# Designed miniproteins, single chains, continued (5), part 34

Each design is a single chain, and the fold is of that chain. pLDDT is the mean over its residues in the fold that is shown.

## One batch from the design tools (miniprotein)

Design m17238
Fold by ESMFold2-Fast:
Structure m17238 (fold): chain A 91 residues (1-91)
Amino acid sequence: SLALAAAVLALAAARLAIRAATNREAIARAIAGALLAIGALFLYDQGRLKEAAREALAGAEAALKAAKLAGNEEAVALARAAIALAEAALA
């Protein structure tokens, strides 16, 4: 499912951003992205697919900001993919 894929990629992006982060702002945004992605996985497990997709989108956007601050191109790519999948799930 697109919502599940978005949540998984958002969590992967946040994890890479945390590992690459050297400053407090990047770490805080990456943690926020990870928590939102985990929330999306919980909503998906409950069958709340549109809510899961919205939470995954928010998590992916936070992970993207963190990835850009951390300067990690792989995390940026994963976050962009997660955003695209979440937007497709919401269409």
Scores: mean pLDDT 89

Design m17239
Fold by ESMFold2-Fast:
Structure m17239 (fold): chain A 60 residues (1-60)
Amino acid sequence: MLGLYRAIADFPATNHDELFLRKGDIVEVLDVIDENLVKARNLATGETGIASKKYLERVE
C-alpha cells in the first residue's frame, strides 16, 4: 500500500539499491514490488531505494 510509513528498526543498507533506514525515519512508499519489498524515499535523507515491509509501519 502506497503512502507514509515509519521505520520500526535500523537497516544499514548493504547494496546500492537498498534504502538506508534509522528507527523513526518517515518514508514515502512510491511503489510495491512484492509481498516483502517496496520502493520508497526516506524523507530524512532524500534517498530512494528498496525497503523491506517488515521494517515499516503505516503512519496515519
Scores: mean pLDDT 81

Design m17240
Fold by ESMFold2-Fast:
Structure m17240 (fold): chain A 80 residues (1-80)
Amino acid sequence: MPVLIITSKNGKTVKLTPSMSPEEIVEKLKEIGIEVDEALARIIKNLLNNAEKLSEEEKKEVEETLKKELKVKDVKIVFE
């Protein structure tokens, strides 16, 4: 199962799963001090639902893009 692990600049970590709603994604990110709108939360959910179809290079590009957009220390796509 694909999961998204996000680490804030303050070292707080959150784990997002494909079972989460966009609203749950917004709330989870808010818990670690990251504000996202519903549109970006839907993009993250769509990414999680399609993560298994991404190549290693595409995963790195997505991780870099989200790291920049969310202004966080780290973003990793992990398969559990």
Scores: mean pLDDT 82

Design m17241
Fold by ESMFold2-Fast:
Structure m17241 (fold): chain A 79 residues (1-79)
Amino acid sequence: DEALEKGLEALSQGNYEEAVKYFKEAIEKDPTNTTAYVLLGYAYYKLGKKEEAIKWFQKALDINPNNTIAKELLKKVEA
């Protein structure tokens, strides 16, 4: 997934707004990609957009209720 790869590159460079753009594109191409939902939530968290981060972690859990990373990140954002 080229969009997922570009999003991860943007995250690694601290370009969180660019990461949001690419992770949204990854979700549009594959709406079952739980990893893209988790990474989108994380990028929003890094931008200080707590409410958006929570929404996207919840969406990841709607797809896969056993996603441990989404559960742990949601816990950190809600604290």
Scores: mean pLDDT 86

Design m17242
Fold by ESMFold2-Fast:
Structure m17242 (fold): chain A 60 residues (1-60)
Amino acid sequence: ASPELAEKLRRDAEEDRRAARELREEARRLEKSDPQRAVQLLVAADILEVAAELNLELAE
């Protein structure tokens, strides 16, 4: 990829990984009060981590 595209893909991956961490923290807080929502947040976090991994692969 071009240096500009590679930089964008790495930044997008960093943002997705940050969002995934925030969703996992939220899920942990909700685990006892709203287990169903906690599971949904964990699924969303997994999707963001997959997206981040794909962006890092494309940045190479």
Scores: mean pLDDT 85

Design m17243
Fold by ESMFold2-Fast:
Structure m17243 (fold): chain A 64 residues (1-64)
Amino acid sequence: MPDEKEVLTTLAIMSAALAGDEEVRDLILKAAEKGVSPETLRKAIRLVAEGKFDEAKKLLEEAL
């Protein structure tokens, strides 16, 4: 059974692909690769889903 981090990494990759913003996409992928906390990844994914790309960028940059 995949752990929560694996599931969130997959969701982050999918969300990045759907975002259409290259900078947000790259930051999400980097955060997932660096093992940023599941809580931070969930919040970033939610912000991307809401179209709040600038807030997602700030959150991911602060977590990296």
Scores: mean pLDDT 70

Design m17244
Fold by ESMFold2-Fast:
Structure m17244 (fold): chain A 76 residues (1-76)
Amino acid sequence: MVEELIKALEDPDPEVRLQAAAELARIAKENPEEAKPAVEALIKALEDPDPFVRYAAYEALKEIGGEAVERAEKLL
């Protein structure tokens, strides 16, 4: 499941990328450990051309917490 969402973050359709980032944020809120494999892809999504995708990626990283948020803030 998480692997498919990571792949969807690179989709040419911004709506697909947004849905993937939002679903990863939901998973991270319930169990941050399940979303950890997506941290690298979510960090890349912080530079997405779509501002909604960037925001959703940041929210997901915030829900994962710890090192993920620290790395995101260093990029901002």
Scores: mean pLDDT 82

Design m17245
Fold by ESMFold2-Fast:
Structure m17245 (fold): chain A 102 residues (1-102)
Amino acid sequence: MGATTEEQKKKAKEGAKLVAEAEAAERAGDYEKAVEKYEKAAKLYEEAGSERVADVYVNLGEAAFKAGDYEKAIEAYEKALELEPYNEQAKKNLEKAKKALE
C-alpha cells in the first residue's frame, strides 16, 4: 500500500526503536529476543521503503548466528544480499553460517 510520507516516517521511527531494543538485547546476551525485534524492525522498514532493510537483515543474521539458529542466519543474509548484492560483510557472514551447518 502507498503510505503517506508521515506514515512512512512513523514506521521508520518505530523500526529504529526496535533496532535499538534488539541491540540492547544482544549486549545482554539475549539473542532470541534480538532476533524477534530485528524481524519486526525489518518488516517496518520494508513497509516504510527504507534502505535500512538490508542493514537490519545483516543484524538479524548476526543475532540468529549467535543464537545458534544457523538456518535463520542464512535466510537473513540471503535477503540482505538480494537487496545489496555487493555487501561484503553479508557475503562473508553467509559463508560462515553455511560452514557452521556443515
Scores: mean pLDDT 85

Design m17246
Fold by ESMFold2-Fast:
Structure m17246 (fold): chain A 76 residues (1-76)
Amino acid sequence: SSEKEKAQAELKEVVARMQEIIERYLRGEISPEEAAAELRRLGEEAVKLMKELGFSEEEIERFRKEIEETIAYILA
């Protein structure tokens, strides 16, 4: 459906934005706190889209864990 195609495109864009934030952090362009805050915000948007796209609870939990581990690494 058109809604599902839109959600797929939006999820791809959100994931690309998350990768951009990580790369900017690694280059020293943003603070650890700013990177963590942006990743939390984008991660919640991604989870919402994953639910709309019918991802399993196990896949969503794995994604959340990966984001939490990335944030913990950045804030260490």
Scores: mean pLDDT 89

Design m17247
Fold by ESMFold2-Fast:
Structure m17247 (fold): chain A 62 residues (1-62)
Amino acid sequence: SKAEELLKEFKELASKNLDKLTKEQREEVAKLYKEMLEAIENGDYEKAKELYEEAKKILEEA
């Protein structure tokens, strides 16, 4: 599903980049991941994607 693909992409980015982040950035990414899971559980793929893009920005320092 689209949600499974989104979670896979998140985990791949996190695996490569979490060690490069500050403690505060890691806490924000963890918060966004939790919110993304809640959005997926509620069937809100659009919100999950928005949360993923926000986390991706932090993970890629964009």
Scores: mean pLDDT 81

Design m17248
Fold by ESMFold2-Fast:
Structure m17248 (fold): chain A 77 residues (1-77)
Amino acid sequence: MDLKNAKFLSEQSSRSAELGNYESAKQSSDLSLQYAKSDPNAPEEAIRYLELSSKYASSGNGELSKKYSDRSSKLLS
């Protein structure tokens, strides 16, 4: 269930970023990244997007954080 957990958390990160809750957005992206990295079926592009989402959340860039968490979520199923 790692990919499903990663997807759920990337969706949570996107929602938190949209609401301006960058701390929660970063936490959700970081946790999603942990689940994605533990699953050998996770696309490398999804992992990259989660890393970017976390980076932009920590810098307070909600638009880019949301953009990359949304892109990651689409690759995770």
Scores: mean pLDDT 85

Design m17249
Fold by ESMFold2-Fast:
Formats: structure tokens, sequence, C-alpha cells
Structure m17249 (fold): chain A 95 residues (1-95)
């Protein structure tokens, strides 16, 4: 994916701390998406909304960090912005 390419580009540029933080943020977002889906199936709309908001926050931080590191391609930006928008919509729908 374009996001994985951004992580690899950061590592290749010797920006190891940025690469590790980008990977941690991707993992954090994925865990919150999974937790949100589980909460939604359980009928816990407030928990689902909270998890989707936290996932969106992690992806927004990833976009900011990748831009600061100079590794945010147009494709990675588009992927992150689309995913953030979808998660924010899911949070509003769940609440």
Amino acid sequence: SAIDDAILAAKAAGKTDAAEELLDLEIEASLHVAAGAIARKAGDGEAAARHYREAARALEEMRRLAEEAGVLSPAARAELEAEIAALRAAAEEAA
C-alpha cells in the first residue's frame, strides 16, 4: 500500500524513529477499527464511536508525521484522507 511505502521510505532515509512511530500508529488505528466493529456488533454505539474516533486520530497523526518526514506521497495522502473521512462518518453513525 502507499502507506507501507511511506514507512519504508522513512526507514530508507534513515528516519528510523519516524518509521517506527508510523508503524505504531498504523497498528493503533487497526486495533481501534477492530474494537469499534466488535462494539458495534454488540450494540455499544458509544464505544464504537469512541474507537472509530481514536482510529481517525491515529491516522491524522500518521499523515502529519509522514508529511514532516517528507515521505507523504500523493497516493498515501489520498488513502489516509479517505480512511479518516470513512472512520469519522462511522463514528457519527454509531453515536
Scores: mean pLDDT 88

Design m17250
Fold by ESMFold2-Fast:
Structure m17250 (fold): chain A 97 residues (1-97)
Amino acid sequence: SKKEKIKEIFKKFRDEVLRILEEAGVDPATLETVKAMGDALLKRIDELTPEQAIEAVESFARTVVDLLRAQGKDEAARRVQSIAEKAINELKKILEE
């Protein structure tokens, strides 16, 4: 189903984001917050339309980038933005099928 494909792409994206945060040495509270946001979004995807799910993933990515920039982690923010663009492009292809 489209929703299952969206969930798989988001899980991969979320896991890559968390790895970047750990490599960047973000504080444990920020890492826990991002993990919680990702888990909450994954559960919500089942209740969202495919279009709403993509918008929610875009919002998640934007929030993570903003958190990293606020902490002066500019390189990590750029890495997250790059993988977000790739994930969002994959999600949009699913929406168009």
Scores: mean pLDDT 87

Design m17252
Fold by ESMFold2-Fast:
Structure m17252 (fold): chain A 65 residues (1-65)
Amino acid sequence: SSMQQQRAFLQRQVDGLLTLSTQLPKEASEKVREQADKGRRALEQGDLESAREHVQKGVDTALES
């Protein structure tokens, strides 16, 4: 289902942000991890819109690093 596909995709993005955070300077790493953790919590609550927003903020933060 599209919902299961979106959830799986967002979970992979959260996992990717957590991995990426280990390669970033401390301040950027902390901000990316914060967004990844918020995205994970949103996924646990079934809030795919919030999860997508937090994943995007994490990506934007990493790109600005």
Scores: mean pLDDT 87

Design m17253
Fold by ESMFold2-Fast:
Structure m17253 (fold): chain A 57 residues (1-57)
Amino acid sequence: DGAALLRRFADELERKAKEYRELAQKSTDPKVREEFIKKAEEYERAAAGLRAQADAL
């Protein structure tokens, strides 16, 4: 079902966001840390969008 598929994709994107936040925490380079945080935020926004779409179905 479309809603279930969108939620599974959102779960995967949230998992990737958590991985990038962990990489940011372990990074000693401020520029690299900022890039990882930016990627995590992008995945979090994408996941939220997919959940909103699933809830609208």
Scores: mean pLDDT 88

Design m17254
Fold by ESMFold2-Fast:
Structure m17254 (fold): chain A 68 residues (1-68)
Amino acid sequence: AEELRRLAEEFAEKAPKTAEGLRALADVVENQKITEEQIREALKALAERAEELGEEEAAKALRELAEK
């Protein structure tokens, strides 16, 4: 969860909508029991949304994170 919040702060100015999504995901991870697979699916969904919004750097970072 800490890494998700850190990444959200990094993208707050460049990709504000993606940063908001990352904070929401971090809250879910901290407050709910979810699997690594569910986290990966959420990261992929955020990456697709970032791509649609033109936030290409954020989309790439999210796809790379989802693979780990």
Scores: mean pLDDT 75

Design m17255
Fold by ESMFold2-Fast:
Structure m17255 (fold): chain A 66 residues (1-66)
Amino acid sequence: SSAEEQAKLKAEISKTYKGGVAQVLANGSKLGLSEEQAIRLAEEAERRAGSLTDEEARELLERVKK
């Protein structure tokens, strides 16, 4: 399911970044993200076929904040 795929993608991002998307979901307010923005970030990452580098994830974060 899409929710399961999003969970797997979040795990992959966490492997790349210590405290990545998991930290965003736990402490999104500290990063200036709402719950909706955090979900949008996960959806955008999934659209990119679930593989992100550090630079790609940072770019997605900036994109979601706009």
Scores: mean pLDDT 55

Design m17256
Fold by ESMFold2-Fast:
Structure m17256 (fold): chain A 90 residues (1-90)
Amino acid sequence: LEEARRAEILKTEGVSEEDLEDVLNTVRKAKEYVEKGDFEKAIKLLEDGARKYETKSPKLAELLRQGAAAVKEPKENALRFLDRVIDMLR
């Protein structure tokens, strides 16, 4: 299911493997900020990433915006969501 979503984003939106790696690194960095309790930096990083990809990949931009919203949840729920996005895109 998660692998199928990755393949769909690559094929349908013309996203490259390098773009996916950039987004994965962005989500991993945001997760590190959440683990450290730096929620403001995590939210900003995810929102900036969403803006970067909004024209090229609306689906990646939406995942990043959902990640930013999830960071406002309790830390355990935020980390669970970010881990799911990482698993989906790797």
Scores: mean pLDDT 78

Design m17257
Fold by ESMFold2-Fast:
Structure m17257 (fold): chain A 82 residues (1-82)
Amino acid sequence: ARKKIAEALRKAAEAAKAGDFEKAAKYIQEAVAIAAEGLSEEEAEELEREAGEEMAALDAAVEAKDTEKVAEAAQKIADIVE
């Protein structure tokens, strides 16, 4: 699951770098779905401990539709998850 989450988040970062917010949002939703289905509660808690700040930054960037910050946060989370 972790590798697929990282792959989806990297695709989100690439889409965001290209200025395609809608595509980036779809890949973020894909990563969230993979995490919900593929991670145990323990694995999800560990990810929140490791990437909680970056996850909060990603949520804020998505709300603001800030593609540059979406790209930065998604890439950082992908690197942590891998």
Scores: mean pLDDT 80

Design m17258
Fold by ESMFold2-Fast:
Structure m17258 (fold): chain A 85 residues (1-85)
Amino acid sequence: SKVLVTVIDHTTGYAVVEEVDAGPTTVHLPAFERAPGETIELEITTVSETETATVSVVLNGDAPVATVTTGPGVTSVKLTYTVAP
């Protein structure tokens, strides 16, 4: 099964789209340097009828500060996180 993941950086306008295999493996996207008050918008879509995918925003130390999980089938969900000032 495949998962499409999009990360949108509202501060720079940068977007990353990556297709990866779904399963018990965590999906990792490129790291970005963020200033306090910057917004990160993360959208994830699954194309499988049986798979779900979870994506997270992590800060220094690799501790997740926000997460979102899709349902099985063709689903899309958006997560918005603003770095604390």
Scores: mean pLDDT 64

Design m17259
Fold by ESMFold2-Fast:
Structure m17259 (fold): chain A 62 residues (1-62)
Amino acid sequence: SKVEELIKKLKDKDPAVRLKAAEELGKIGDKRAIEPLVEVGKNDKDPKVRKAAGLANVKIKK
């Protein structure tokens, strides 16, 4: 599914790919993305990716 492919892209080598995956997961709003986005928001090495994951998680939770 698109959600599963985007969750895989959260682990991509390219921070731009991870950023876009986080934003798109937030836009889709699928609860399966919550735990992966929490992990990225805490632990990703890129601060822009961490912020995008945090915002996406808030968006999914309404």
Scores: mean pLDDT 85

Design m17260
Fold by ESMFold2-Fast:
Order: structure tokens, then C-alpha cells, then sequence
Structure m17260 (fold): chain A 67 residues (1-67)
């Protein structure tokens, strides 16, 4: 059934994007909690995490808007 397959693919894509956003938040949390030995490295991880969250949010928004 083509409809079931498309629905499953959309579900997997949505899950992957949510997981990517969660990974970004985890990076920010790790940096803030001082798991990083240097402030400079922590700053870089916060920026990377924020970038990943924004990218995942934009992709999720596009998927949602096309529905």
C-alpha cells in the first residue's frame, strides 16, 4: 500500500528531525553543565547545538506546512 509506505516514511523523517533537535539540545546542556574542559570549546558546542536545533525546526516546519 503506497499510502502506508508514504506515511511510514514521513513518520521516520519526523522522528529523525526530532532526534536531531534533541541531540542539539544535549550538546548545549553538556557545555553548560561543564562537561567541557575549556570555555572556548563549550562556546563552540553551544553554537553547534543551536545550529542543529534551528535546522531541525526549519525542516519540521516545512514538513508540517506541506501537510
Amino acid sequence: DEERRREEERRLLREALIDAASAGVELIGAAVKGRIGSPEEGERLIEEGQRRVREAEERLRRVREEM
Scores: mean pLDDT 69

Design m17261
Fold by ESMFold2-Fast:
Structure m17261 (fold): chain A 60 residues (1-60)
Amino acid sequence: APKLAVATVSLPKLSEDELGFREGDRVLILEEVDEKYVLAQSLATGETGLVPKSALEVIS
């Protein structure tokens, strides 16, 4: 099942494969890509993209 996480930092979208977000934004972790990145969907925008695991806190 997808995991719910919250962004702990704000990051702009720097490439087409990345997700831009603000601190406090909620995302669904869809899958783990590697040790450093997950594929996530923003609950605010519905956009999907790569997010650094270090920028997220899993809450559910």
Scores: mean pLDDT 82

Design m17262
Fold by ESMFold2-Fast:
Structure m17262 (fold): chain A 56 residues (1-56)
Amino acid sequence: KTPEEIEKGKEKERLSVEALKLAVEIAIARQEGDDEKFVRLSRELDEVNEKIRELE
């Protein structure tokens, strides 16, 4: 593997962890009925998923 492939792999893993954390926070916001927090976190998750796709 090239150094670039290794670096992209690490960044993708970091972003995947961020996405997982956001998914958990979104689930909590839904359970609490915090619609504003749910919408905000969902947008953040979409941004993280877009960055992951750009690395593919």
Scores: mean pLDDT 81

Design m17263
Fold by ESMFold2-Fast:
Structure m17263 (fold): chain A 88 residues (1-88)
Amino acid sequence: MKKKEEIIDIEAEVGLLMIELATLRLGNGPSLKELIDEGKEVIERANKVVKEAMEKIDDPSVDDLIKEARELVEQARKLLTEAREKAK
């Protein structure tokens, strides 16, 4: 896959996580606030890193930025999964 296509794929994953975060907020108010707030911070960091990767697409550092963005996406997924399990 071209680097640009990989970055666009990560941007789509970040967008889906933002939708999942919004859905959790609708049902879970103050009881899961800490996990939801942590998820938001990680998603915002992932969005920042993926934008930086797009800006630096022709730079060798783009591979490290893509890796960091993917790691942040996985961290966000773990936090949102934990929030959902506690919401049951």
Scores: mean pLDDT 79

Design m17264
Fold by ESMFold2-Fast:
Structure m17264 (fold): chain A 87 residues (1-87)
Amino acid sequence: IKELKIEAEILRSFATLLYLYSPDKKAQELAKKAIELAEEAIKLLREAESADEEEKEKLIKEAEEKIKEAKEYLKEAVKISKEYEKK
């Protein structure tokens, strides 16, 4: 749980920087989606800390899926931002 929470917090921080400083509107939109997904993952992991064993496993799995989606959105946002710099 703690490692996943740190990963989600790092993703949120990176996505926030990209959202604030990217000159590309599409990259900003994708970064915003990554922020939202990372925040949802953090919330799920926080709920998992207080949950019973069965519910905890479910919440961790949901958080892992949200983190995976956030990573995909962040990768796309970074790719678009790099293409903008080349143009």
Scores: mean pLDDT 78

Design m17265
Fold by ESMFold2-Fast:
Structure m17265 (fold): chain A 70 residues (1-70)
Amino acid sequence: GAEENLAYYESVGDRAMEARARAGLGMEYYKKGEYEKAREYFEQALAIARELGDEELVAEVETLLKKVEE
């Protein structure tokens, strides 16, 4: 599952895929109505995307964070 993917990418140091996996986990929690957990995962993904200078991923995750607003 998404948590298993995150653990794998963390273990191999693939920061780009780690950010994508965190964003995916955020979406899973968002769909379940667990908005605080969704926000935490999106914020973690955004931090990594910013570290990488991945402007496209930054924009995608910022859009997802806005969906957590009531």
Scores: mean pLDDT 81

Design m17266
Fold by ESMFold2-Fast:
Structure m17266 (fold): chain A 65 residues (1-65)
Amino acid sequence: MEALKKEGEELLEKGVKAALEGDFEKANELYLKAFELYKKAGEDPLKVGKEIQEKRVEALDKVEA
């Protein structure tokens, strides 16, 4: 369980990095993979979705502003 959560966190970080590099398709793919791993780790899907959304907003703020 813990390994899946850590892997999800790593994928989320890679997603943010991809978005900052302008690769939004790859970023979205990584966010979805992170979400699946968090669900398998027993995390609340709503809580995880909110956290991923916050990271996406942070990345877009750096690129679009």
Scores: mean pLDDT 73

Design m17267
Fold by ESMFold2-Fast:
Structure m17267 (fold): chain A 77 residues (1-77)
Amino acid sequence: DKLKEEAEKKFEEGLKIAVEKARKLTVEEAEELLEAFTYQAKELMDSISKELGEKVEKRAQAERDRVVAELRAEEEA
């Protein structure tokens, strides 16, 4: 559906912005920012469909885990 496609597009755009901001922060601050983003995105998408909310949560969680791992690796280097 066009509504779901537009919602996913806006989510991906917001996720890119959140990731860009998080990469400028400490590991702890990045985790907090991306966790808050994930929570808000899931709630918004759940209002459209439960399946979309779950998909968005998994997608945001995967990006959060990746960004946090990259930041931790940079601190250890």
Scores: mean pLDDT 81

Design m17268
Fold by ESMFold2-Fast:
Structure m17268 (fold): chain A 67 residues (1-67)
Amino acid sequence: SAEELVAQGKAALSAGDYETAVRYFEEALKLDPDNAEAHALLGAAYVQLGDSEKAKEYFDKYLELTA
C-alpha cells in the first residue's frame, strides 16, 4: 500500500539513506498521487540531497493538496 511505502521511506530517511527514501516515496505516489505526506517527505529528502528545485516542487504540491 502507499502507506507502507511511506513508512519504509520514513525509515530510510531516518537512516540517512535519502536516495532510497526518494524511491519509496515515488513508488507511494504512483499508487496514491495525491498523498500529501509523501509530497512533503519527498521535499525533505530532496533538501538533504541538495536538490532545492525538486524540494520546492514537492513542497508546493504539498501546499496545494492541503489548501
Scores: mean pLDDT 87

Design m17269
Fold by ESMFold2-Fast:
Structure m17269 (fold): chain A 71 residues (1-71)
Amino acid sequence: DEEERRKLAEELREAAELAREAAERLEREGGPAEEVELGRRMAEFAERVADLLLAGVDPEEAFRRALLEAQ
């Protein structure tokens, strides 16, 4: 369903923005670098999945491809 894919993509993009903001805030507060990097990496993953969903890729395939790209 196109609408369901679009909604999931929007939710993932929102989650990615929140994760990126959280990582930036953690960095400013002097939090652990590994946790900051994890937050940024998770944001990139979520954005990639959202992009693939909006490009018409099925959710299962989108997650699989994004996961492989994240290595």
Scores: mean pLDDT 84

Design m17270
Fold by ESMFold2-Fast:
Structure m17270 (fold): chain A 82 residues (1-82)
Amino acid sequence: PEMVTLPATVLLLADANGQPVASILGLGASREEARANALAAFEALRAASPVPLSIALELDTDVTVAAERAAAHRALVHDLTA
């Protein structure tokens, strides 16, 4: 089928003032893989950021996504400061 349900980890990222600036959705074949993918994306974003970033919220969930999208993406990052 077009859609698959996968383990996911959601991270909400905040700046030094506690303002939400980004979210990360980590996807994986297991809960451990989804979390590892989310944290890897966070570390990459933190290393590239000129400002301090912290994890304000970590949530384990399941997401239903298109199978091709799930295969293409280990993590999805959304900028909340647009």
Scores: mean pLDDT 80

Design m17271
Fold by ESMFold2-Fast:
Structure m17271 (fold): chain A 67 residues (1-67)
Amino acid sequence: SRDELLEQLRSLSLDQLSEVGRYYGLTSTRLRDKEERKEVLISQFEEGNIDLESLQQAIDRVLKSQS
């Protein structure tokens, strides 16, 4: 669900959020704070610029890469 996805984003580390952001070209050196990276991803998702399935796949890929 949307709420589960948003909660999952809030639980990610800074490194995991950075890797998810790279799938969407969000590589700005200004976004060094975990909260700022999380807010940018949530904003893009809520504005419809990132779809639910795409974001879930990016998160799943990042989590699998750390296994």
Scores: mean pLDDT 73

Design m17272
Fold by ESMFold2-Fast:
Structure m17272 (fold): chain A 77 residues (1-77)
Amino acid sequence: PPATAAVLSPAQQRAALGEAVRTAAALAGLPVPDLSALADNAALAAELRRLVAAAPDPHAASEAVQRVIAEAALAAL
């Protein structure tokens, strides 16, 4: 299994956040363009960075990110 201290650049973090938001939108049936504000949310981005850094493995990080994105998407409805 890959052991990587994942320090993503701001551009990579934004791209990953955008992809996660798009995936959550597709699952929830939400229009993708209306979620651009979620991708630009600095507090959400900071929370996702914290969760990834604190996670013991990539699977735990992915689960935490999906949960936060789903909660943010539901709150935006």
Scores: mean pLDDT 59

Design m17273
Fold by ESMFold2-Fast:
Structure m17273 (fold): chain A 67 residues (1-67)
Amino acid sequence: MEEEAREHAERIGRQFERSALDAGVPEERARELGEELRERLVPLLTAEDWDGVDAALQEAGERVREL
């Protein structure tokens, strides 16, 4: 269900943004990374592609490390 997937992606994106901020990422960049992750997660969560979700989270974490 797209609405449920969107809500789930929104929650994950917000948690990631907060984690990035806590790690010292600038607010503007943290927001961008959170939004990018959210948009990527919606189709993956809709398809129940859990391997894809895990890969997306790993890639997002790597981008935070490229400060």
Scores: mean pLDDT 79

Design m17274
Fold by ESMFold2-Fast:
Structure m17274 (fold): chain A 86 residues (1-86)
Amino acid sequence: MSAEELAEEAIELGREAIELAMEALKVAPKELIPEAIGAALRGIGAVFEGELAKRTGNLELAERGLETAREALEHAREVLERARAA
């Protein structure tokens, strides 16, 4: 996969993480609000890392951005499940 392809995936997954974190925030009890915010901020970070990787063609940055995005998405899914269970 090229740096651009990895970066695009990082941006897409990062945006999904933000959307899920925002959904979690709508239904979260107050003790889970910081977790939802944390998931959203990680997703934002992944999107910025992906955009920077696209601009620079940096493969290592694209790979790290994708890893950050996957972690953010997993965290957002977990927070959303916990928020809905509360």
Scores: mean pLDDT 86

